# Designed miniproteins, single chains, continued (5), part 1

Every score and structure here is a prediction.

Each design is a single chain, and the fold is of that chain. pLDDT is the mean over its residues in the fold that is shown.

## One batch from the design tools (miniprotein)

Design m16001
Fold by ESMFold2-Fast:
Structure m16001 (fold): chain A 67 residues (1-67)
Amino acid sequence: MIDEGALAEAMVRMMVAVGDIAARNGDLETAIELYRKALALAEANPLVSEATIEEVRERLAEAEAAL
């Protein structure tokens, strides 16, 4: 049931968290790859919230702008 959405949401949030750690360490390339994967997963799953998708997009845009 909603466990599929919860799992997708958790996976996206995990990728963002690891990406945030990479970005904090100056590893923007790794951060971008993780945010890109998180965004792809989030956009592929209709059960992932729009707020989460927007958060990932903002993270990705900031990392790409800093590269």
Scores: mean pLDDT 81

Design m16002
Fold by ESMFold2-Fast:
Structure m16002 (fold): chain A 98 residues (1-98)
Amino acid sequence: MSPLAQQLIEQLEEEKEKLLRGEISLEEFLERVKELLEEAMATLSPADLQYFFRHMILLLNEVYEEKAKDDPEKAKLLEAFKDELGARFEAAMGRMAA
């Protein structure tokens, strides 16, 4: 994994910790995650981007368990967000494979 991919993953973990501490809202957290994915798609190799995306999905599943499983509105927001990110990632990987 490149130093840049590691740095972006460390930023994902930092944003998760801020959310878990109540320093940012779920909506702010999701916006930051989207910005980090956009930067990853612009800067990382296909292999590093795939590693970053897998880490991001695992992190979002952890956030679901901690913050959203008992809140239907937050659960819906996270499901919609994961679907949007998956579509963006597949589109980016398709372009990189060409």
Scores: mean pLDDT 81

Design m16003
Fold by ESMFold2-Fast:
Structure m16003 (fold): chain A 85 residues (1-85)
Amino acid sequence: SLVDFIKDVYDALIDIEVGVEVAIYLSRQGKEATLVPEELRERVEKIRAEFEEKYKPQLDLDIKYAKETGSLEEIVKKIREEKEK
């Protein structure tokens, strides 16, 4: 499901953040460290591939529809009008 996919993406982002913090910590201790472990890179690649195959085509259509209907332009206009008050 899309919810499960979003959770997988979120978990991968958290693992990347933790990996960066651990690498910085190890570097400060004079130990050799990598910012992104191979297993995490493989997981990120699988998530990217699934997004591009399963979700990106629909997202591209939704973005195209929003541009054609002016929905994005209308939202941006409302935000600007609120700031000009």
Scores: mean pLDDT 66

Design m16004
Fold by ESMFold2-Fast:
Structure m16004 (fold): chain A 57 residues (1-57)
Amino acid sequence: SSEREKVIEMFRFIADQTDRYVEIRQKYDMSSEEGKKAIEEFKEKVEKENKELLEKL
C-alpha cells in the first residue's frame, strides 16, 4: 500500500489505543493496584499489537 495509506492506518490504530486507555482510566483509580495492573496489561497488549502492525507494514 502507499505510504499515505500506511500513515492513516497507523493514526487510526493510535486513536483506537487512545480510546481504550481513556476507558481504563475512567473505570479504575490509577493510584490503586487494580488500576496499575490494568494499565500494565494494556501496555503489554499494545506492545504486541504494535509489533504485529510493524511486521505487516
Scores: mean pLDDT 81

Design m16005
Fold by ESMFold2-Fast:
Structure m16005 (fold): chain A 74 residues (1-74)
Amino acid sequence: APLPEIPEEAREAILKGIKALEAGNIEEAKRYFEEAMRIAEDNELARALLRMIAGVEKAAGNDEAAEAIREAIE
């Protein structure tokens, strides 16, 4: 069975969130990730992708970024 696809607008919001994290703007990134989850209607693939990104940030020592992503998806 096909997994739910992440909508294009939600993917764009995720990319904007990632760019905000790269710029060190954690609060802006959190807002983009919240927008992505709203557009995706709590899509499981979008949530899994964001959870993976949070894991990468935590592994890199970026605990504030990881927590912001977690708050956006939970």
Scores: mean pLDDT 79

Design m16006
Fold by ESMFold2-Fast:
Structure m16006 (fold): chain A 90 residues (1-90)
Amino acid sequence: MTAEELLEKGREAFEKGDYEKAVEYFDQAASLAPEGSPLFAEAYRLKAEAYRKMGDEVEAYIYEAFAHYNAGDVEKAKEYMLKAKELLDK
């Protein structure tokens, strides 16, 4: 399967509420996409959404940061990483 096909399967799992399976598909999509590509960034953004739906806010902010970093937005990446750190500190 292509990275694009795996992203679509992940979105289908997400829509069904199967967030753990969605994360598995998004991880597979990221592994097939070049690091720093828009597709790689999208896979991490979708992982962040799945973790947020599962109530894992720290993981959600971490993957949000990775998505922004890989999209070339270093300032947004720092902002989300700081949000994750604030939750870990208090």
Scores: mean pLDDT 82

Design m16007
Fold by ESMFold2-Fast:
Structure m16007 (fold): chain A 87 residues (1-87)
Amino acid sequence: SEELREIVRKKYIQLTNEAIQAAFEAYREGLEQGLSREEIVERAEKLFGKAGGYLVEAMLAARAGDSERFREYFQKALEEIIKEGEG
C-alpha cells in the first residue's frame, strides 16, 4: 500500500514537472515571437496536450494579475494530468 502510493506520487510529480516545463517554454518563446494567446496555447498543447494548454492559460492569467483565472486554469491542468496518469 505505502510502496504503491509512493510510486503513484512520483509519477504525478514527474508528469506535473514535464507539463510545467513544456508550458513555460511555449509561454516564453511565444511571448518573444509576439504570438497571440491562442497560438501560444496551441503550441503548449502540441508539447503536452490539454494540461500544457491550461498551464499556459494560467501563466498568461498570472502575467495579467488575474488570480481567479490563474486558479481556474491551474486546477483544470491538474485534472488533465490526473486523467493522463489514470489512462
Scores: mean pLDDT 83

Design m16008
Fold by ESMFold2-Fast:
Structure m16008 (fold): chain A 77 residues (1-77)
Amino acid sequence: SLNKEIAERLREMAREAEELAEKAEDPEIAEALRRLAEAARRAAEAFEAGDMEAFKKAMEEIREAQRRLAELLAAAA
């Protein structure tokens, strides 16, 4: 089902972000990746629960975490 696929993809995003955080040498980049992972997990949980308001909020948190990560990566380059 679409709901299962969306939740699984969000959990994959969370796992990938967590793995990158463990490998990150820059503590600010590691923290940004952990925040991305947390937001992605919250989005998956909200979506499975059918809480669309919580899901929308978590998706906005994912976008903010991605923006922060992009800024940190640009500064590190």
Scores: mean pLDDT 86

Design m16009
Fold by ESMFold2-Fast:
Structure m16009 (fold): chain A 55 residues (1-55)
Amino acid sequence: GPERLTPEQERIRLEVIRWTNERLKGLPDDAGLEKIAEISREAAEEYRRRLEELR
């Protein structure tokens, strides 16, 4: 579990998850795995960026 995350880090994690889900919902039903992979990569980069901003 996320027991080692601060409340601020957990908030960022939940915000990135929500952001990712909204982008996935915006894709057409016939979207290829490549588009899903691109969104997942962008979500990972955004999460890393936001965590770096807390340092």
Scores: mean pLDDT 76

Design m16011
Fold by ESMFold2-Fast:
Structure m16011 (fold): chain A 59 residues (1-59)
Amino acid sequence: MEAELQRAEELLDIYAKQLGATPEQIEDARKLLRELLEQGVSASEALRKAVEYLKEKTG
């Protein structure tokens, strides 16, 4: 079910806006988030890794 993915993507968008990420960086981070969730990584850990990716790209 997509509910956990949608929640994680919504939180990711909030963090991305705080970091000043570009739309392209946000889409790449969302892709990473989805791939991690598909691999069985928890929503919280997948979100953390996607946020770390955005910090690396926006720093």
Scores: mean pLDDT 79

Design m16012
Fold by ESMFold2-Fast:
Structure m16012 (fold): chain A 70 residues (1-70)
Amino acid sequence: AEELARRLAEAIAAGDSKAAREYALQLASLPPEERRRAAEVLREIARKSTDPAASAALLAAGHELERLAE
């Protein structure tokens, strides 16, 4: 889960919508506990990001994964 979350974050930062979608779908197919861990990794990467747009996208992706895990 954590590795897929990092790959999703890298795709978002690069503006690679296709790769971001593929990693997001993989994360969405994981059990709720794995999605929660992925969401936490995305939030941590967002905190370290110096790009406000990338940070916002990472936080939104983390929120969506956590919402699906609920």
Scores: mean pLDDT 78

Design m16013
Fold by ESMFold2-Fast:
Structure m16013 (fold): chain A 72 residues (1-72)
Amino acid sequence: SEIEEVLKEAEELKSKEAIELATKAKEKFLEASELEKRKATGEEVKKRDELAEEAKRLLEEAKKALERKKKE
């Protein structure tokens, strides 16, 4: 997965910021995935979607942190 790829690169570059952001993104995606498996309805659908969007945002922030680390 893209998260696992970013996390691997973050660990190889020893970017603590990118590792933390990618780890949080993975956690949010796992929470969203569990709600999906449970066939969440109503308000839980909103929580699932919010968790998925937070995970995407955290993943993009992790990518930017990696980009910054590569330029150092």
Scores: mean pLDDT 80

Design m16014
Fold by ESMFold2-Fast:
Structure m16014 (fold): chain A 66 residues (1-66)
Amino acid sequence: MKYLVTLTGSVEQGIGLVLRLIGLPEAEVERVGENQYLVTFTGSEEEAERIAEELRADPAAEVEEL
């Protein structure tokens, strides 16, 4: 599954979110814009959906399913 993550909020919140994205297991993270990251999950669909929900709950992030 693929998700577009757009960073919003403060620089400190953005740094924390980027570190979280880079640390995701069974995921490929590609920078596609100044504050935009494409996240491709390579593991289970259930785990991908769970992580996407957690990312959507972060007020410093906007998450779109592709």
Scores: mean pLDDT 76

Design m16015
Fold by ESMFold2-Fast:
Structure m16015 (fold): chain A 65 residues (1-65)
Amino acid sequence: VTLKATVKEDVTLEGDNPLQLKKGEEVTIEILPDNETAVVTTKDGRTATVKLVDLIPILENVEVL
């Protein structure tokens, strides 16, 4: 499942590579088959695999693609 969302606050997500996100940044999220992790992609092409429990609280305007 692929989602589009906006970052609600400045945050650094710990993952395979730490990902710094800014408030108002648009991200694409692909939920992996485990339903625990997701691949986050920023508009500038940065990606990280992160836990959904760390990701969901910092997102707003979530849209299913």
Scores: mean pLDDT 78

Design m16016
Fold by ESMFold2-Fast:
Structure m16016 (fold): chain A 60 residues (1-60)
Amino acid sequence: DLVARARELMEEGDKAFKEGNLDEAIRLYQEALDLAVRAGDASSGLVVQAASNLSSAKGS
């Protein structure tokens, strides 16, 4: 299930981001975004959330 996998990667990315491991957070968010995009409309909102979190990790 691409949606479930993307959500799991988002949670791992959030954990890495909170720990200050930006490289790991960026990698996890990129993977989550890719899976969410592939899942299409079934991931409603997840693409936006992953993209926003990825942007935050890269810019902060």
Scores: mean pLDDT 77

Design m16017
Fold by ESMFold2-Fast:
Structure m16017 (fold): chain A 90 residues (1-90)
Amino acid sequence: EVEELARAAASPDPEVQVEAVRRLAELTEDEDPEVRLAAVRALGRAAARSENPEVIRAAREGLLRASEDEDEEVRLAATLGLMAAEAARL
């Protein structure tokens, strides 16, 4: 599920990328911390690699929420993802 969405987030189709990133952002609220961690890592990659403003915005929103997660590893992954996204900007 998360892996399939991560693949879709790298799609050459912008509409597919946006939908996949929005679904990954929803998974950062999953009850399973491993699912949240996987979703956060996928969002970080999408935010760093995408040139699409909608993808970047949706991914950053998900990462910002996850930066306040109860699980320390999820918070760390979200913070690193946000830093990578900022470094990728022009």
Scores: mean pLDDT 81

Design m16018
Fold by ESMFold2-Fast:
Structure m16018 (fold): chain A 69 residues (1-69)
Amino acid sequence: SEELMKEIEKLLEEAVKAAEKGDIESAYKLFRQAWEKALTLEPKDADKASELLRKGAEELLKAIAESLK
């Protein structure tokens, strides 16, 4: 679960970086992969995973907005 949590965090970081470069398609796919991995977590890790996904989504939206300027 800790290893899977780190994989989710890495995918979210890569999604934000892709969005910052204007690669919205790759950003979306990476975020989706993080979400799909989060669904395989044990219930005890669900709260931490949901918080990572929430923060990742916020940063992703900011990066997309900046790329459109």
Scores: mean pLDDT 81

Design m16019
Fold by ESMFold2-Fast:
Structure m16019 (fold): chain A 65 residues (1-65)
Amino acid sequence: MISKEELDREIAIALAIMNVALAVKAGYSRDEILKLAERIASQFPEEYREEVLEEAKKVIDELLK
């Protein structure tokens, strides 16, 4: 089954995606949502950070189209 580290990483990604999606739904500006995504990603180790930020950006791009 999934390792504890991998589960923590998946939770981090889910948390970032959830927060970004809610911020988009709430009508925050693209710049504010990008800053939120960067702040969330920065809370995690470098090995997670890029993936967390990339997944968050995908949600921003999808929902703000």
Scores: mean pLDDT 79

Design m16020
Fold by ESMFold2-Fast:
Structure m16020 (fold): chain A 55 residues (1-55)
Amino acid sequence: MEKARKAGEAGREAYRRGLSPEEAAKLAGQAADAPAVPGKDHTQSTTAAVIAAGA
């Protein structure tokens, strides 16, 4: 399910912010519930761009 993928990405981003695993789990659950298309796409696009440009 796409919800699982969004939840995983939200959890990863929470770890980047230094949030606790409990907060990361809550964010992941909310991301799975809501269609976070802008956040999901933006986060992935930003990461790829930084890696490519940083080279």
Scores: mean pLDDT 60

Design m16021
Fold by ESMFold2-Fast:
Structure m16021 (fold): chain A 60 residues (1-60)
Amino acid sequence: KAIEYLKKKDYESAVKEYEERIKKNPNDAEAYWNLALAYVKLEKYEEAEKYYKKAEEILK
């Protein structure tokens, strides 16, 4: 459906943005958290879980 495709592109763009932030600052817990949220919206739950764990590790 067209609306689902448009939302998916927005979340894919968010993923790229937060991946670039992480490359520049690997300790950016907020970027990992937002990347995980974007993956949840893309229904990529395995990737989301991975990045949530990274965010938690940084916050300790």
Scores: mean pLDDT 77

Design m16022
Fold by ESMFold2-Fast:
Structure m16022 (fold): chain A 88 residues (1-88)
Amino acid sequence: MRARELADEAVRLAREAARALVAGDAERAAALLREAERALREAAELAADDPEAAAYVRRALAEMLAILREAVAQASEETIAALEAAAA
């Protein structure tokens, strides 16, 4: 199902973004986070009328947030500031 595939892609992109953040590559992290957000948004729209798919997308969002929270805790404040600038 396309919604689950997009949710899985969003989680994969979030893991790549987390690695980029920890490595200090704010520009790469920002680009990957934009792709992850787009994939998750599309997954949520496709899952709107399917409770099982919607639950899958919610679990994917929770996993993405946990991954990113851990990466932010490991990243330098300078890298987080650069990420904010790249996202603007």
Scores: mean pLDDT 84

Design m16023
Fold by ESMFold2-Fast:
Structure m16023 (fold): chain A 67 residues (1-67)
Amino acid sequence: MSQEEIVRRVHEALRTLEGLSRATALEILEAIKKTRSVEEAREVIEEFLREGRISEEEARLLFEALE
């Protein structure tokens, strides 16, 4: 999967997350733009989940976007 496709998929998934603040969504998107692989993108999502900045349901939807 290309970096451009990773960013696009995450961006589309973030748009569907009604409970997520725009500020947090933008921070996730900016962090994902710095990744080079699906594995690195998943690590970013895992870190946001670990910090309690997103819910397990929100993280699941983002992980599914990267499958």
Scores: mean pLDDT 83

Design m16024
Fold by ESMFold2-Fast:
Structure m16024 (fold): chain A 92 residues (1-92)
Amino acid sequence: AGEEAEKAAEYAAKAAAAGGRKGALAATAAALAAIGAAFSAEVLGDKEAAAISARAAAGAARAAAKAASNEEAKKYAEKAAEYAEKAAEEAE
């Protein structure tokens, strides 16, 4: 369950490292939201908070993919969105 949120955070961090300034900000927001989703699911057991954070991570990751200046950053941001959507679905 929390593994999908952890994967979303990992890929969002990779997108931030590979992307330009605009993509990096959105990817960083996605990583932080995904970390929050994993924490809510695994540490707090709060499925509603986990779902909200995971949906926020997916939205930020999609924004990062649109803002990406290169294919590597876009690919990582798209993977972050996929895992964040899975985390949100499994939380509710």
Scores: mean pLDDT 79

Design m16025
Fold by ESMFold2-Fast:
Structure m16025 (fold): chain A 69 residues (1-69)
Amino acid sequence: ALETRTGLTDEQVRTILRGLNEVQEYVAAGDLEKARKVLEETLEELRRLGAPEAVLEAVRRAGELILAE
């Protein structure tokens, strides 16, 4: 499957989905400061969980697109 484990754990995947969902919710509420903070906290948690740099960059770009509307 395309979803073969490419260095992502289930915990890392859940962290990404939860973090990006929260960023979207805060952007929808107009709280861009909180949205940015949640994105930064999500990236720091992913780094702590050992996510590869390519994954951190992909999540950062996704979060920036959400913040840009």
Scores: mean pLDDT 78

Design m16026
Fold by ESMFold2-Fast:
Structure m16026 (fold): chain A 66 residues (1-66)
Amino acid sequence: SRLDLILEGMRLGSEGQRAFKEGDYETAIEKYEEAARLFEEAEAHRLAQEMRESADKVREAKEKAE
């Protein structure tokens, strides 16, 4: 259902945020991208865009840390 996609996307987004705080950039990017995909399937376009922007921020942080 749409609700199940939203709830799973929110869970993945939270996991991405935790990974980002812990410096696990690759896991954070993966989780944010998975969340964006689920939100897009749920037609939650704003949430999907927020997740994509979060993944991009993690990519920038990863480049600066390496």
Scores: mean pLDDT 89

Design m16028
Fold by ESMFold2-Fast:
Structure m16028 (fold): chain A 57 residues (1-57)
Amino acid sequence: SAELEAIRAEARAIVATITDPELRAGAEGLLALLEQSTDVALARRLLDMIREAAAKE
């Protein structure tokens, strides 16, 4: 769906900005789950978790 593609695009952009190796590794794991998810609600939750990882920098 267009919404799922938009969530994935935003998540990829956020992960690319993370410079801390440990936080980036965690966010990359969440992104991998998000890329495989077809559930929009789960995708939104994974995006929020990626945002929290970026915010910890």
Scores: mean pLDDT 85

Design m16029
Fold by ESMFold2-Fast:
Structure m16029 (fold): chain A 62 residues (1-62)
Amino acid sequence: AADYLAQAKKLYQQGRYEEAAKYAEKAIALDPTNKGAWFLLGLAYKALGKDEEAAKYFAKAE
């Protein structure tokens, strides 16, 4: 769980938003209560221009 989220954050910082989303989804698959993973998934989707999907993921991060 933690390793996938760390990799997703690194990919997001590198501008690799689609790859960051994939690793955030892997972190969520292992631990769906990880609010940080949902938040990062929202950030990645927002960066990809998918604002409606991003809003949905941010809601799950609350």
Scores: mean pLDDT 84

Design m16030
Fold by ESMFold2-Fast:
Structure m16030 (fold): chain A 64 residues (1-64)
Amino acid sequence: SRKPFENSEEAAFEYAKKLLDAGLDPATARAFVLRELNEGAREAGAPEMPEEVITRAVERAAAS
């Protein structure tokens, strides 16, 4: 999309992948993705992603 903000499971996966590539562990990456995406969602007036969805995305990124 032209708008850079995305709060989908795919966006969480891509963000987590970048954090993991930077050397963060999955638990730390999960916490960071959760805060950043939900803070961005609140500021954009979008719904927050459930924690379980973000956790699932991070685990998939760690396995890839």
Scores: mean pLDDT 74

Design m16031
Fold by ESMFold2-Fast:
Structure m16031 (fold): chain A 86 residues (1-86)
Amino acid sequence: MTLVVTVRNASEEQKEEIRRLAKEYEERGYEATVEEKGDTVTLTIKNLTVEQVIGEILRAIGLELDGAEVKVEIDGDTVTITITYP
């Protein structure tokens, strides 16, 4: 499965968290790419298991406790998580 995590209205700290997550997946042998455009950061990770994708969805949903809005979309083998901070 391919996972796409898009964070909108991201602070520098939140962008750094996404960069760290990408590095963790790369160190584990996955293909991970980070793209930054203004206050939006997008992380794409390829070849994840369903269990790994579920773990990332649960992590993102936990961010709603910090006031973020989380949206999850599934299209074929691609899961897109959009996190929007206030």
Scores: mean pLDDT 83

Design m16032
Fold by ESMFold2-Fast:
Structure m16032 (fold): chain A 77 residues (1-77)
Amino acid sequence: DPIEALVKGSVALAQGNKEEAYKYFKEALLGDDPLVAAMAGALIKQHFSDEVFEEALKDVGEKLKKSILKIADWKLT
């Protein structure tokens, strides 16, 4: 469940467990919900790096990748 993964990632991040947070955020990013994936992508960019975000995006299909980039970029600005 992409929403559950996003929530679990946020909880792990709040607890200081960045490794667990990244795993859950990547799971949410690779899910089939573009809005949840974009939120996960934005959190990866904010709490890790643009390079980590770009690497995670390589595993995402083209249609979903476009939606993620549009929403994540809008939240960053």
Scores: mean pLDDT 74

Design m16033
Fold by ESMFold2-Fast:
Structure m16033 (fold): chain A 78 residues (1-78)
Amino acid sequence: DYYEQGLKYFEAGKYEMAAAYYQAAIAANPDNYKAWFNLGKALAKLKKYEEAIEYYEKAIELNPDYEEAKKNLAELKK
């Protein structure tokens, strides 16, 4: 599972690898709001804040009740 591989690389601090796996997960299932959110987190770790914001907003669009994504988005929009 590409999403689970992304999580493993993220936990290992390998954010570029994590982002690549999350992108593969999104390609396989574009409705996977958790993959969009975690891609945003990986990009934020890489200091790609504008892209991170876009992906957090996509996760919220797919799941408006996703409080963790809303919280992370608010933190970046300070």
Scores: mean pLDDT 89

Design m16034
Fold by ESMFold2-Fast:
Structure m16034 (fold): chain A 110 residues (1-110)
Amino acid sequence: GIKVTQSPSSVTAKEGETVTLTAKFSKPVNGKVSWYKQEEGKKPVLLIKDGSTLAPGVPSRISGSYDDEKNTASLTITNLKKEDSATYYVKAYAEGEPVTYSNGTKLTVE
């Protein structure tokens, strides 16, 4: 199985600021990484697919990137809004490996 380390585990930021969340994988996932937003009591919402492709209806303030040399996915949210407060996590796939999920980052916007 692939191991994923997501950092930070929690972060508090102010409205209008930028945050970057990072997920590092123990094996190459070749950009096959999806980012999800999970609000309490709600269904998870897909934000980014294939490392950098923005899902339909997702604000352009949100972007994703993948670094193949470092096996690291990053999610950047600019111009933070209070509705961005949620847990953000990754789902990743690599050929011949089970799908893996991160434990996520709890973001609080104040």
Scores: mean pLDDT 88

Design m16035
Fold by ESMFold2-Fast:
Structure m16035 (fold): chain A 60 residues (1-60)
Amino acid sequence: SEKLKEEVEKIAEEIQELLREKLPDEEAIKLLKEATLYYNGLQDYEKAKEYLEKALELLK
């Protein structure tokens, strides 16, 4: 799923930029950690994307 991988990376980059501008809260950090675990540990890109989208929604 190369396309899913790229989509996850793009969302992660946008979140990283937002986190630089705004102080991250614990819930957003936890969601990002879970997404990273799914992406790198379990290689579950669909779940990684879902967690990243939830983190993005908290940060908006």
Scores: mean pLDDT 79

Design m16036
Fold by ESMFold2-Fast:
Structure m16036 (fold): chain A 89 residues (1-89)
Amino acid sequence: MMPLPPVNLAPLSPVERAKVMAEAFKKAGVKPKLILSGDQAFVDTLKAAGLKAELDPEVRGLSVAFPSAEDAEKFAAALGELAKEMGLP
């Protein structure tokens, strides 16, 4: 499991968090597989954005399978820049 970059999305709704996540993947040019527990609205929003996302109750939080380590770094940078643009800490 690859840890997500440290960015605080807590001020956003689950749908808004999913949109930010999807935009970060698009900006990075990465096509990961996402597995989540407990949040169907988050999963549905990611799928609507064209990402492969699945709900699995045995996974804690978010699991992301990147094609390469470079893709993971590109995603981290893109998410950080989007968080700055949104004024998130």
Scores: mean pLDDT 66

Design m16037
Fold by ESMFold2-Fast:
Structure m16037 (fold): chain A 103 residues (1-103)
Amino acid sequence: MFLEYGKKAREAGLAGDGEGAAKYGEEMAKEGKGIGRTAGKAAARGGRQAALAGSPEATREAGRAAEAAGRGAERGPSGATGGAIAGIGASVHAGLVAGKPPL
């Protein structure tokens, strides 16, 4: 289930749907526990920031990080840690992109 939401977040991200990516990140947070929950929250935050930025690149990155977080969580504690780091990184990156003025 957790991995399925990560895949849906990626599909939404590739389609430029930051709100959809955020929605699936929230579902990952509900299904995940410990590090998996943190990864889901990071993915949701990244998706929202990408949507606010109106950036297809940031939205795609948020979706990819959510899928990576889902895969990491399926592997247990060490894999979940890697997934959480990836999700947090994407959230930070999306936030940085959102802070850039239109060029």
Scores: mean pLDDT 61

Design m16038
Fold by ESMFold2-Fast:
Structure m16038 (fold): chain A 62 residues (1-62)
Amino acid sequence: MATGEEIKELADEIVELRNEVPLTEEEEKKVDEANDLINEGKYEEAYKLLKEVKEKLLKRLE
């Protein structure tokens, strides 16, 4: 189960990746949705969305 610390670490990784690869509109929407889920205490769902964004960013860095 994702903790707030795990979510923060993942969010920080995405911020670093953003400096190399810009987010698409779809990825920005997923980040916004994840932030809403965090505010609702739905950390597991937020973590999954952020992980998807990270994976897509890493794929574009291949």
Scores: mean pLDDT 78

